Designed miniproteins, single chains, continued (4). Designs and how they scored, part 59

Each design is a single chain, and the fold is of that chain. pLDDT is the mean over its residues in the fold that is shown.

## One batch from the design tools (miniprotein)

Design m14028
Fold by ESMFold2-Fast:
Structure m14028 (fold): chain A 97 residues (1-97)
Amino acid sequence: MEEVQRLLEEAIRVVRETAEELGKYTKPSRARMMGGATEAALRTDFRLGVETARALGEELVEEVEKEDPEKAKEAKEIAERGIERLEELARRAEEAS
């Protein structure tokens, strides 16, 4: 239980850090809103949180690509790194459950 809680707190940190970095490529308010939705999903179910991060990350990258394809590449790399970190934390949480 305490280990799963620590992994959840780390996942929330990853989401907040990723949203802050993505805010450099889009409107900070948009990135913060998507990060908040992902955090809410993580607090409900870790797996739902990872799925939400993937879906919203893809939507944000698509929005950036419509305005600036070069920035979209960097945004995609940031989103993919965040999702990869969340997948690792989710796997560890499932092993601890």
Scores: mean pLDDT 84

Design m14029
Fold by ESMFold2-Fast:
Structure m14029 (fold): chain A 114 residues (1-114)
Amino acid sequence: DDELIERIADQLVELLEARDLRGAAELILEQLKKGVDPRLIVEAIVLAKSRLSPETRAWIREEYERLDREGARSRLETIQAMLAWLLSREEISDEEREYAIEMLEALRNARFRS
């Protein structure tokens, strides 16, 4: 699990530093499709946040503002919005982590029903 968290975090950092929020969301969706526990995915996001440059964090805050205005129209856009929201927080609280886990669980379950 620790190796998986580290691997996902490293890939998220690479994509986000390249300004590829869509690619980061696609990576998350791929992990959900592979049956990775949403808790491990959220831990990887928290770890990735600690490794992002100040410039990338500033860009993510701008992306969060844009996505909040536009609204999410797809599963992928919902993951993009969640990522931008979590990564734009000064500190990610335990309640925010649990909310993100519940959101990923809902997205995983929706895939099998619709």
Scores: mean pLDDT 84

Design m14030
Fold by ESMFold2-Fast:
Structure m14030 (fold): chain A 78 residues (1-78)
Amino acid sequence: MLYRLRLKVKSKDPEKAAKEIEKLAKEEGALGVKVEITSEEELEVVAVFPSEEKAKRFLERVKKIEGVEIEEYEIEEL
């Protein structure tokens, strides 16, 4: 089964946050990732993982990025 993770993220440096988030998604084995900067301090992330455990590990790693705040997230089984 596949899992889609959606994140709404706040950061003072969204370009730096986007690059780090894309890197973490790749490291956790994401099958696809899209990061979109939606404002000066906000970005939206959609990533698809081959397992729920990988999606959850990615989420926990994003939470640990300095200067990044997760406003909303959803994990959906596909």
Scores: mean pLDDT 85

Design m14031
Fold by ESMFold2-Fast:
Structure m14031 (fold): chain A 94 residues (1-94)
Amino acid sequence: SHMEKEIRDLILRSVGHAIRAIGYELDGDFRRAGEEYYEAGLLMAKAGELAKKMGRYDDAEDYYKLGEFYARRAKELGDEKLAEEALKKVEEVK
């Protein structure tokens, strides 16, 4: 279905951001790492919202947990305001 493809695309983009975030962390660029984790978290929250709309509640829960993980990592790297916004967004769509 269209929504299945959209969820898959969101997940792949989220993972791509997370991989870039890890690369920035290894380089000591914590600001860019935080920005990338923030984006990864938001994309997972969107994937969770779509999975929930499809009645795929177990998948939605898994995507929300991954989104929270990425948002918390952004917060740990000092981008606290963006991390808080991402965490709120994940909670809103649960």
Scores: mean pLDDT 84

Design m14032
Fold by ESMFold2-Fast:
Structure m14032 (fold): chain A 87 residues (1-87)
Amino acid sequence: SIEEKIEEFRKKLEEAKTKEEVLEIVEELYNFMMKEIKDENLKKLLEQEYERTKADMERSSEEGARILGLYFAAFAEQLYREEKKKE
């Protein structure tokens, strides 16, 4: 399921050893979610949040980037819940 895939990305973020790995995992999650979200307004919110998160991660420490990536995963899960309500 999409929820299981988001949980997989969360585990990858927790296990990531470098900031570069964190950035790659967040980008993979973003690309995955962009394919799964059908509502155009939710896609715009996802893109906007990804761009902000990416910029903040680039300026952060490895730990800071990991925390931001985990917040992005939580945001993505919430957008998917909104998508499901619209079916």
Scores: mean pLDDT 86

Design m14033
Fold by ESMFold2-Fast:
Structure m14033 (fold): chain A 61 residues (1-61)
Amino acid sequence: DEERKKKELLEKEMEYGVLAVKHAVDAVVAEKLGDVETAKRHRELTEEYNRLSNRYEQERL
């Protein structure tokens, strides 16, 4: 069922999208607190999760 496959891909897209947003917020908080290394790590994770989210979006479309 194509509908079920698209739903599964959307769920993965949303899961990684939420993780990207969470790490983006954590990066801003860390940067404002002067924790440059923690901010850098959260920015790297944001980029990674955004790439994964975008990949599932492309497979769904």
Scores: mean pLDDT 86

Design m14034
Fold by ESMFold2-Fast:
Structure m14034 (fold): chain A 75 residues (1-75)
Amino acid sequence: MELRERAEELRRRAEEHLRELERYSEKSRELDAKGTKEDIMEGAVYGALAVGHATLAVVDRREADRLEREAEELE
C-alpha cells in the first residue's frame, strides 16, 4: 500500500530532522558556553534552526501517523 510507504518515508525524514535538531542544539550550547555577546547571538541562530527542525519532525510524524491510520482503514 502506497500510504504505508509514504508513512515510512516521512518517519525517515523525521529522524533526519531530529539528527539536525541535535546537531544545531549542540552547536548552540557550545556557543552559549563561550559567553561572549557575539557567540551568544550566533548560538541563538542555531537554537532557532534546531526549533525549526523539531517542528518539521513533529509535522512529519503526525502526517505519518495519519497515513498509517488511513492505510489501516483500507485493510
Scores: mean pLDDT 84

Design m14035
Fold by ESMFold2-Fast:
Structure m14035 (fold): chain A 77 residues (1-77)
Amino acid sequence: NLAEQIAALPINFQNFVLELSKYGSVVSVELNGDELKVVIEGAILQKDAEVIAEENDLEVVSFEVGNNETTIVVKPK
């Protein structure tokens, strides 16, 4: 379940997901190695996502806008 997946993340990833949730519903989170893929049903500017990542000691490695969804991949700096 999504809430359990988020709760299992490192705290900086959890904080990143919580900030993104202000821009749209969190659809999925997927941790693969040290990279976290977050999909939100909503829109955020890439620059804003990069600022939120930086504030949580993360960097954006991928940013994609689809049909009413934004997919963001982050990893530790």
Scores: mean pLDDT 87

Design m14036
Fold by ESMFold2-Fast:
Order: sequence, then structure tokens, then C-alpha cells
Structure m14036 (fold): chain A 90 residues (1-90)
Amino acid sequence: SPWEELKKVVEELIKEAEERGHDALARALRVSFEDAFRNDKTPAEAARHLSEVARVIARAYDERGDEDAARLAREIAEKMRELAKKFEKS
């Protein structure tokens, strides 16, 4: 299902963020995913929301000079945007 695919991808991205020491990014992804699931969003809406959250976090990391965290957050935003498009076509 789209929800199972989104959950798997989000869990892999949370693990990568944690392994790279970006605990704030990992927490934001976990909280945002849980909030989307509890608020009866569609998988496409959830992925779109996660993309926006990741973009906001990327800007904050960029302003702080955390280039690795900013790059990862931008990659997550793009991956979530592509998943949202995929789920909207299903």
C-alpha cells in the first residue's frame, strides 16, 4: 500500500539522519509522519507535508552552516516530493 511504502521510506530516512548525528531532523520526520497519519491525511498529502517540513529544516541548517544536515534535508524533501507525485497518480 502507499502508506506501507511511505512508512518504509520514512523509517530508512530517520535511520540515516540518526546515523549521521542529525537527531533534530530525525525527530521532525518522525513527529510529522505520526501527525499526518493521525489526522487522516492521504499518503500523497503526508509525503507533501514531509517534503515541506524537510525544506524548512534544510533552510535552518543552511543558516547555521551545517552543510551535511542541510544537504540531507534537501534530499529528503525531494524524495518526499517525488513520492507524493507517485501516490497522486495511483
Scores: mean pLDDT 86

Design m14037
Fold by ESMFold2-Fast:
Parts: C-alpha cells; structure tokens; sequence
Structure m14037 (fold): chain A 85 residues (1-85)
C-alpha cells in the first residue's frame, strides 16, 4: 500500500545520499532511482503508479545530484500529504 511505497522512497532518499558521498555520477544515481522505482511500481495503487511514471520521465532530465535528491523529496511530500487524507 501507500505506506510501503513511502518507506521504499525514504530508503531511496538515504541511498542517494550515500551514493553522493561515494562520488557516484548523476547518471548512475538517476539509473539507480529508476531501477528502484520499477521495483516499487507493483506495490502502488494505479494513481500512485501514474505519479511514479511521471517522476521517472522527469528524473531522466535531471543534470545534478541536487535535482535528483530534491525530486525524490518532493515525491515523498506529495505522497505523505495523500496518506494523511
């Protein structure tokens, strides 16, 4: 459900921070995020799946590690707001 998706996204956020510390390239981090999102997609409801697919396309346009990090943070915020309603 949505709680499992949120937990997985928060894990992705921490993994991005560790990859950034390890000096991984922005492209490696984008590829990692896309792979992890593909693993999460089957656990999400159709509306959340649509949002994750939009985010995957947007993430392909990111050029910096900060854009990837901020993108994932924004996605978490949107989904946390949905969980509270």
Amino acid sequence: GLEEVLKALKEILEEIKEMKKAGKSTQEIINFVKERLDEILPKADPNTQALLEVFKREAETYKTNEEVLNGVKGLILVLENRLKQ
Scores: mean pLDDT 84

Design m14038
Fold by ESMFold2-Fast:
Structure m14038 (fold): chain A 68 residues (1-68)
Amino acid sequence: MVKELAEKLLESLKRAKVDPNDDIAQAMRDISIAVLKTSMSNLESDYPKNAEELKKTLENMLNLPFFK
């Protein structure tokens, strides 16, 4: 399910080591975490539009360097 993948990615983002001198990378990680949390929260209130939005968010996040 998309929700399970979102939870796994959220955990990976929280565990990602970011260079403390790279403010842009830190901001990108924090924004990604916030967006993912918001999209996951919306899944419990609505269907199926929120699932499509979360899927697109996950596809974009899979290309972030934080998952390497």
Scores: mean pLDDT 68

Design m14039
Fold by ESMFold2-Fast:
Structure m14039 (fold): chain A 83 residues (1-83)
Amino acid sequence: MADELFEEGQKLYEQGKYEEAIEKYEEAARILSKDDSPESLRKLAEVYGNMSKAYDKAGNTELAKKYDQQALEALRRSLELAA
């Protein structure tokens, strides 16, 4: 389940295992990307936001910026589809 993968990623991030956290976040994002519902897009935005933080902690500022933008776009799409 995408939610379980996201939670697992958050626990890895708290342990300082940023690369392993990213792998779990990527798997969660892949599952969530199959559904364009407002709920799935909102959750996808949360996953991308956490990926951005993990990449920043791992020293990858380019990917951190990329996923921050992905999070904002997913959130925007969620709000537009819910309205």
Scores: mean pLDDT 85

Design m14040
Fold by ESMFold2-Fast:
Order: structure tokens, then C-alpha cells, then sequence
Structure m14040 (fold): chain A 68 residues (1-68)
């Protein structure tokens, strides 16, 4: 399922286990999903939650939006 994919990718790239993804980690995940975004686009997605990082819930929303 999409949730299984999101959990697997989030866990893979959340190396510190802090529950957030940095813009660099988000870029790596999007590359693995074959989604090509610029540095500016990745930064804009990360900035939407205020702190420049994404929680699991925010990451799920981004993946669903980009794949639909």
C-alpha cells in the first residue's frame, strides 16, 4: 500500500529516528520514487511546515499529492 511505501521510505531516510526528514533526505526519497524536483521545489515543500523539515504525516501528504 501507499502507507507501507511511505513508512518504509521514511524509516529508511530518517537515519536519526527523530521523526522528521530534512530537505536533503526528502530529495533522496523523491529520487527513489522517480519524482524529479529542483532544489527550489524541494525547499518549498519542506518550508510548508514552518521548520524546513517534514514529519511522517506531512511526508505522507506530500507523497500522495505528488503521485495523484
Amino acid sequence: SVDDLIDALFDKYDTDGDGTLTPAELRAVLRELSIALSDAEVAALAARNGDGTLTRAEFREVVLALRA
Scores: mean pLDDT 74

Design m14041
Fold by ESMFold2-Fast:
Structure m14041 (fold): chain A 74 residues (1-74)
Amino acid sequence: MDEELEKAITEILEKAGLSKELAEKLARGFVRAARVLGPELAARYLAHELEPYVGKEKAEEVAREIEEAARRLL
């Protein structure tokens, strides 16, 4: 369910060092993208968007965790 997934992603992003406001915005964007493109491709775009905030390696790790959550909840 979208709201549960958005909350889970927001929490993952906050743990990665993003503000709650930014994490919520990115989580909503991800859920919309995942419904259209699928969780795998949506996670790839999210990893790219996260690189400026957490660095490439951590962005890829965070995006993988989010992809797994999306595969279970979407």
Scores: mean pLDDT 83

Design m14042
Fold by ESMFold2-Fast:
Structure m14042 (fold): chain A 104 residues (1-104)
Amino acid sequence: DPELREKFEEINEKVLEYLSKMSEEEIREELERLLPTLSPEEKEAIRNGDYGTAIALLIARAVDALLAGDVETAYLYLLKAYLIGMVKMLELGMSKEEILSLLS
């Protein structure tokens, strides 16, 4: 669906722009603020160290929200996914710029 793809690309760009303006400390603080809002399955994946599963579940929820026409909810789920991935990649020694390049 070309329209769904364009909407996903728009929210993706918006999330990446938001993250690009944050410091590494602000990114970690924002993730901590949003962690309580995750689903039970996403929280369980994180507890088990399975960050890939938590990210995949959040991306699936973002796509479902876009299919329902809820762009704001899709943005929020995609932001949560990218915050988890970004914090994990920072812990592995990647720079913020390297991570943003991979997500673009």
Scores: mean pLDDT 86

Design m14043
Fold by ESMFold2-Fast:
Structure m14043 (fold): chain A 91 residues (1-91)
Amino acid sequence: DALEEARKLKELTKSKDPEVRKEAVERLAELAGIPEAAKEVAEGLKEASKDKDPEVRNTALAAGIGLAGTSEIPEVREAGGEAARRLAEEM
């Protein structure tokens, strides 16, 4: 079930291990095309975009930018647009 997988991945973005958090973000982005998982994906990407580890943060921002341009799901597009603005503001 994609929704349950997205929920599990969202919890993994809170892991103490930055490699686990980064992998969870990449896996969440893969589920972004599934409407049932959209809310969990959007929440996970927003949380990870504020991560203290720059690799985790940049992974979430890059995924968000891609989804803002390609996703038909409003919650995913909104999260992606927010991530894109954060990246622009940091540069």
Scores: mean pLDDT 76

Design m14044
Fold by ESMFold2-Fast:
Structure m14044 (fold): chain A 79 residues (1-79)
Amino acid sequence: AKVRLVFEFESEKKAIHFGVAASIYGVALGAKVKVEVEGNKVTVTIEHPSLEVALKAAEEIEKMARAAGATKIEREVLP
């Protein structure tokens, strides 16, 4: 199962800071997490055999993004 999260921040610096935090958190989750930063936009892709685990990880990363000041949050479940 794969879940893609896209976050937008008010500045590139905030996006970079969140991207670093998400990468560190991803290592702790035991899921395969890919973090990409482009300008003020951060894309986090979570991959796990269990959709339930991937969705729970997505929820926690979304909470982190909201706390970090994300202005826009999008979630997509990928095939």
Scores: mean pLDDT 81

Design m14045
Fold by ESMFold2-Fast:
Structure m14045 (fold): chain A 106 residues (1-106)
Amino acid sequence: SKEEELERIAKELVDLLTETVRILYPKANVDKVRKIIEETVKKVLEALRAGKSDEEIMKIINEGVKKVMKYLIDEEGFSDVEAFNFAIQVGAALREAVRRMREVLA
């Protein structure tokens, strides 16, 4: 079903980004990063299902990326550069997942 494919894309995205944190930043609390990513992905899925605009979806993505960056800097002691580099990867992965999700919904 379309719903099963959307949930699969969402799960793959969360799992890949969580594993990326685990490998690159083994001292970070991966569960807290996962929670922020899961919440962002959930909001993106809800917006897509509600027929929200690309502008509204991009706003959700940008807010999620900002939350990840803030968490890494404030709670994990990341430098601005390290947090920004990971945030760029999160944003790129979210945009690609949205592209795949839109193809499923078309």
Scores: mean pLDDT 84

Design m14046
Fold by ESMFold2-Fast:
Structure m14046 (fold): chain A 80 residues (1-80)
Amino acid sequence: MEIKSKEEFESLEKLKNAITGEIVPREEAVFSEKLKKAFSKRDLYKDAEGNWYDGISGLSLEDLEKTNLMEPIRRAVERV
């Protein structure tokens, strides 16, 4: 699902996690302007500068999309 703007993201109560396909509440999601996609906070970590990275691979969200590491089965076992 493509989310065209931050305003559209904020208007949604629930959305699909781009990594796992899981439906998550908006309050637990992060919107990426570069990718036009939403991610679950549980699949990510935030650095001291406020940038978000994939919690499993350590890749930026843009690099994660390019590497096909958005596999639901792989990610399910790494959740805390």
Scores: mean pLDDT 66

Design m14047
Fold by ESMFold2-Fast:
Structure m14047 (fold): chain A 61 residues (1-61)
Amino acid sequence: EKVEELKKQAEDYRFTAESARKMADLAEQRGDTALSTAYRNAADRMEQIAKEAEEEAEKLK
């Protein structure tokens, strides 16, 4: 139950992080280094949240 929710949450955050990295690449191509950096930082944070959700799911096994 809760393990399933945490796994889905982790997948959703990883998907969003991948999208953010693509947006960072597009911003960099346009010369917007500030926006590119912001998207990369957001992606890193989302990946960290996904990892924490995966660890929480593991604790509930």
Scores: mean pLDDT 82

Design m14048
Fold by ESMFold2-Fast:
Structure m14048 (fold): chain A 85 residues (1-85)
Amino acid sequence: GLEKAAELIKEYLTSLGLTEEGEELAEAMKKGPEEAVKKMEELGLDLLILGVVGTKLRQEGYTEIAEEIESIANKALIEKAKAKS
């Protein structure tokens, strides 16, 4: 479930030296992928992180959760691309 996505977020961000951000994002992911996207925007994190997490989830058989996370992340990226600066 979302707990596995949160685990993978912590592992990946810790590997990048972003331990505190990883903990905050993992907690947001436990509440849902939309909350995770909002937290990433607040922290200034690259939404591509969710793409990496989605790939790892799919590799471990969590296909539905991976697709949900990727869909929400892609929607946020499209909205940002269309936003007026």
Scores: mean pLDDT 79

Design m14049
Fold by ESMFold2-Fast:
Structure m14049 (fold): chain A 86 residues (1-86)
Amino acid sequence: SEIEEYAREASEKVRELLRKAGEDPEKAKEYFEQARKIIEEAHEYIAEKAGGKSVEERLKVSRESAENILKAGEVADELIEERRRS
């Protein structure tokens, strides 16, 4: 639950940054870099909480949360590529 809540908050922050990048293209690169930082920190937090001596149930929750963060990161990477080409 804690890991799931953390991942949700991180995902919301990333989505907010991606929204701002759309509204202010001049700062899009900065917003994308901030989003990548949040994703990286979220991965580290989830790995720390679920790694070590994590039990099966905790590992499942962490994996699902990490997948959501990864999807947000893939969207950010695609937008960075499109922005570079545009």
Scores: mean pLDDT 65

Design m14050
Fold by ESMFold2-Fast:
Structure m14050 (fold): chain A 69 residues (1-69)
Amino acid sequence: SAAELRAEAEALVREAERAIEEGDLDTAMQKLEEVHRLGVRLVLLGDVAGAEALGRRAQELMKRMGIER
């Protein structure tokens, strides 16, 4: 379900945040790639608002790593 995908993506965002704090940018990037894949699935399920919220959080974390969209 869309709610389950959102919960999984939120857990991955928290894992990416921890990886950034630990200086493990490779792990952070892998987690954010997974978040992006789940965001695409949310759009396909019609949860555009949920996908947009995840995209904003991922973009914020990418800025912390010095990476911008």
Scores: mean pLDDT 82

Design m14051
Fold by ESMFold2-Fast:
Structure m14051 (fold): chain A 92 residues (1-92)
Amino acid sequence: SIEKALEKLEEAKKLIEKSLPEEVAKEVVEKIEGLKDFIKKHPDEAEAAADLVGRVKDLAVTKAREAGASEEVVKKIEELLKEAIEELKKAA
């Protein structure tokens, strides 16, 4: 579901904003907001959106670990973004 994918991206964004330093969070949040905008404008491109979320997931996990986030926070960020990917794949 596109709607559920957008909800998971919003949940990941909020967790990142709460858990990471402001400068690190801003970079990742800007990428997530760009993805949400892309998905809303191109609902027929769910497969391409899933690939883009995968790239942002890898960036977010790397940045969270580099910032010294707990493994629990890193796993939750990764899990929310993986759930967004799965919802996009179901919509494709």
Scores: mean pLDDT 86

Design m14052
Fold by ESMFold2-Fast:
Structure m14052 (fold): chain A 76 residues (1-76)
Amino acid sequence: KVVEEAIERLRKVASEAANKLLDQGKTEAAREIIDFGREAVERLRKLAEQGVPDEKIVEMAEKSIKEIEKRAQEAL
């Protein structure tokens, strides 16, 4: 449950950041955010399948969210 919530939040943050960049005409930056978010989600799912503790997966999701926020801010 907590892992799925973290993954959904990561997807939401990536989608919102990409949409904001698209609204500003930053199409390449938006694409990079979408690609990063997708790769982060895939990585977290793979780690969950490998038995990595939920706490670590949530921590990694949080770090990925911060990276998305940083990249979006730098692109604006």
Scores: mean pLDDT 85

Design m14053
Fold by ESMFold2-Fast:
Structure m14053 (fold): chain A 101 residues (1-101)
Amino acid sequence: KRKVRAINLAMQLIQKYEGTVLGAAQRAGLEDAKNRLIELIGQFSALFDEIRKNGLTQSLLDKIKETLSQIIEVVRQVAEATGDPRIEEFAKQLQEILEKL
């Protein structure tokens, strides 16, 4: 129950910050980071939909943790390149969620 709530919170944060991070990456010329983030968000969304339909399994949890870790890495790259404190805060909030999983 706690892990499903944490994953739901991660999805809500991604939806809230996605436009900000992708826009910042595009303006900074970080095309590879932008494309990587779009791919990873798509993967996270697909895993989230599977959890909602079939319940949380250890295999799905491991995939969520790996995908979320990779999202955090790309978000941190964009934060470092742009200096945007909103993007840094987003990375921090996702890291706090990952630690609860």
Scores: mean pLDDT 88

Design m14054
Fold by ESMFold2-Fast:
Structure m14054 (fold): chain A 55 residues (1-55)
Amino acid sequence: EFEEVVERTADRLMAAKNSDEAMKALREGIEEGRKLGLTDDEFVEAITEALHRRA
């Protein structure tokens, strides 16, 4: 489900040790979101909310 992709991507972003790892996690998440029919903007908005919940 799209919620699982968002939460998994947020976990990967929180675990990233550097910006390269974070960018890879975000890029892979966006690609999975596209397969589910989401726009890049929709996915980025969802990931931002997930990261705010983790702060």
Scores: mean pLDDT 79

Design m14055
Fold by ESMFold2-Fast:
Structure m14055 (fold): chain A 61 residues (1-61)
Amino acid sequence: SSAWAVLQASFDAHVRSALAKGLITPAQADALLAMSLADRIAYLLTSAVDKALALEEERKK
């Protein structure tokens, strides 16, 4: 579906941006870009949870 195409394009763009900013190594970027759709979904879900937890910790300050 179009939604999966948008998710994949957004994921790739984010990885490329992070690499360009020096936030990840070329090896990490290659690994992320090689992920299957299922692995990308699992990664994004885990990352969203981690981000939510980090925001809660910032709010406690």
Scores: mean pLDDT 77

Design m14056
Fold by ESMFold2-Fast:
Structure m14056 (fold): chain A 83 residues (1-83)
Amino acid sequence: DTPEEREALKAEYEASLPAFLRHILREAGVSDEEADAFIAANPTLEEIRAILEKHGGKAFADARVRLLEAMRDVVEGKLEPVP
């Protein structure tokens, strides 16, 4: 992959992250109002884990945060995308 492709992936990740977070928060049982307020606060991964664990339980939170970390790692080049 090229640096240009990695930058495009990063931009797509950053643009889609609010919608993806909203989806996960709804799946965990967070209200739309609480989810929107939480996303607007630009939460860290640890804050995302905490709210998901509170509403969806530890196993759910661990699985969703792992997915977010994997997406970030691909964007940052720590995990190689399939060529």
Scores: mean pLDDT 72

Design m14057
Fold by ESMFold2-Fast:
Structure m14057 (fold): chain A 85 residues (1-85)
Amino acid sequence: GDAAIAEVRALLAEARPALREVARALLLGEEPPAEAAAAVAALEARIRATIEAAIAAGKPDVAAEIQRLAADTARALGAEAEAEL
């Protein structure tokens, strides 16, 4: 439902600095900072749990929207990281 989608949007916004640090390190061929890598891993686990809960609830449309939000955020942050290099 809308609440799950809103939660994922908030989580992605909160994790934005960590996502940019990881994206920058990957673009430079460097190891990401441990704290940023841990924050991204925690975000991925929470998003996965939310997708699994949506599927279990018979809401594949919500699961698909969450997947689109994650992909769109990754693209935007990759572009922002490239612009900062």
Scores: mean pLDDT 82

Design m14058
Fold by ESMFold2-Fast:
Structure m14058 (fold): chain A 57 residues (1-57)
Amino acid sequence: SPSVLQAVTFLLQGASIESAAKSAGVSLSTAQQAQALINRLGKEKVAQLLKELEPKP
């Protein structure tokens, strides 16, 4: 789900839920779920997980 990962990235950068959803091309409910996950795990933990999931050549 590259679009979902992009929405999470925008939310970590301080974008609003509406802005992140629009920019990533996901539904508002998907962006809300992503923000809830960030709030539950913490921004630092989610940022680390995103870096680990990013394929490094």
Scores: mean pLDDT 77

Design m14059
Fold by ESMFold2-Fast:
Structure m14059 (fold): chain A 85 residues (1-85)
Amino acid sequence: MYPKTITVEDVEYIELSIKSVKDNKYTQMFLVNLIAKLLLDNKDLTFTPEAAERLKQLFEKYYNEGLLHPKTYEALLKFIEERSK
């Protein structure tokens, strides 16, 4: 009934989790795609404006590194944008 609101602190935890995988690009790719899937599967999520912006920047970084499929990245941007209020 009350949607979970993703805050800047939640995004910082996600950033730290991805950074913790000891420079293994395969493990980073797996983790980034797992996080993307978990977000897209949870339709009840909302984002603070700062969390939405920071999360978009995080996924853009990993998309530019070749770790996200273009369609997944586009779906994430739309998902976050529609829920950032």
Scores: mean pLDDT 80

Design m14060
Fold by ESMFold2-Fast:
Structure m14060 (fold): chain A 78 residues (1-78)
Amino acid sequence: RDGPGLSPAEIAALAYLVSLAQGRDPEEALRHAAEVLGVSVEEALAKVPEVRRLLEEAAGLPGELGEAAREFLARIDR
């Protein structure tokens, strides 16, 4: 990892999850994000479980961040 925050592969994995939550094609979103960020689709896909775990940890937090993470996860699980 290249310092504090999400790596490019984790950002591409987040784009996959965002697309899934929006009812769009998650594979297309991942491919586009991976191309823009200069990472492989395989590397980005491997980060999806890790990013989901971070969202699950955030969902345990109080306040606005925890509420947003819980709502996001509820959309993914449909």
Scores: mean pLDDT 78

Design m14061
Fold by ESMFold2-Fast:
Structure m14061 (fold): chain A 77 residues (1-77)
Amino acid sequence: MSTIDLVALHETEEALAELREAVRRRDLASARQKLAGLERSLDTLKKLQEEGLVSEETVEFAERALAEARELVATIE
């Protein structure tokens, strides 16, 4: 696992934790902003994967995090 993979995994976990916190507070605006951030991060990670800078597992982790984030935001809509 590369340093870029480790940083990407850590940043994804932190973003998901912040989104969970926004959902817990029922702050839909903040939750949606964090969701949009996760979507943009996934797009960046897919490009980095095409360049061989991150692993497929890192992208799959980000995809699962985004799926969880979408489900969580839906619970407060």
Scores: mean pLDDT 85

Design m14062
Fold by ESMFold2-Fast:
Structure m14062 (fold): chain A 64 residues (1-64)
Amino acid sequence: SLDEKIEELKEFVKKTYGEDAANNIETMINNLKKQGMSDEELIDIIERMKKQLEAHARERQAAA
């Protein structure tokens, strides 16, 4: 579940913002895991980030 959510977010970011941005997202999530965040907390963070990034992507498209 968590690994699937990480992969989904990483793929979205890679398509929208590029590979380097996707790698940065993965690094950030791994750092949160090392800080002792639960899988449930990480899933919540991932879902919120995806929603925020989708909103930013729509704004960029409207501005173009």
Scores: mean pLDDT 79

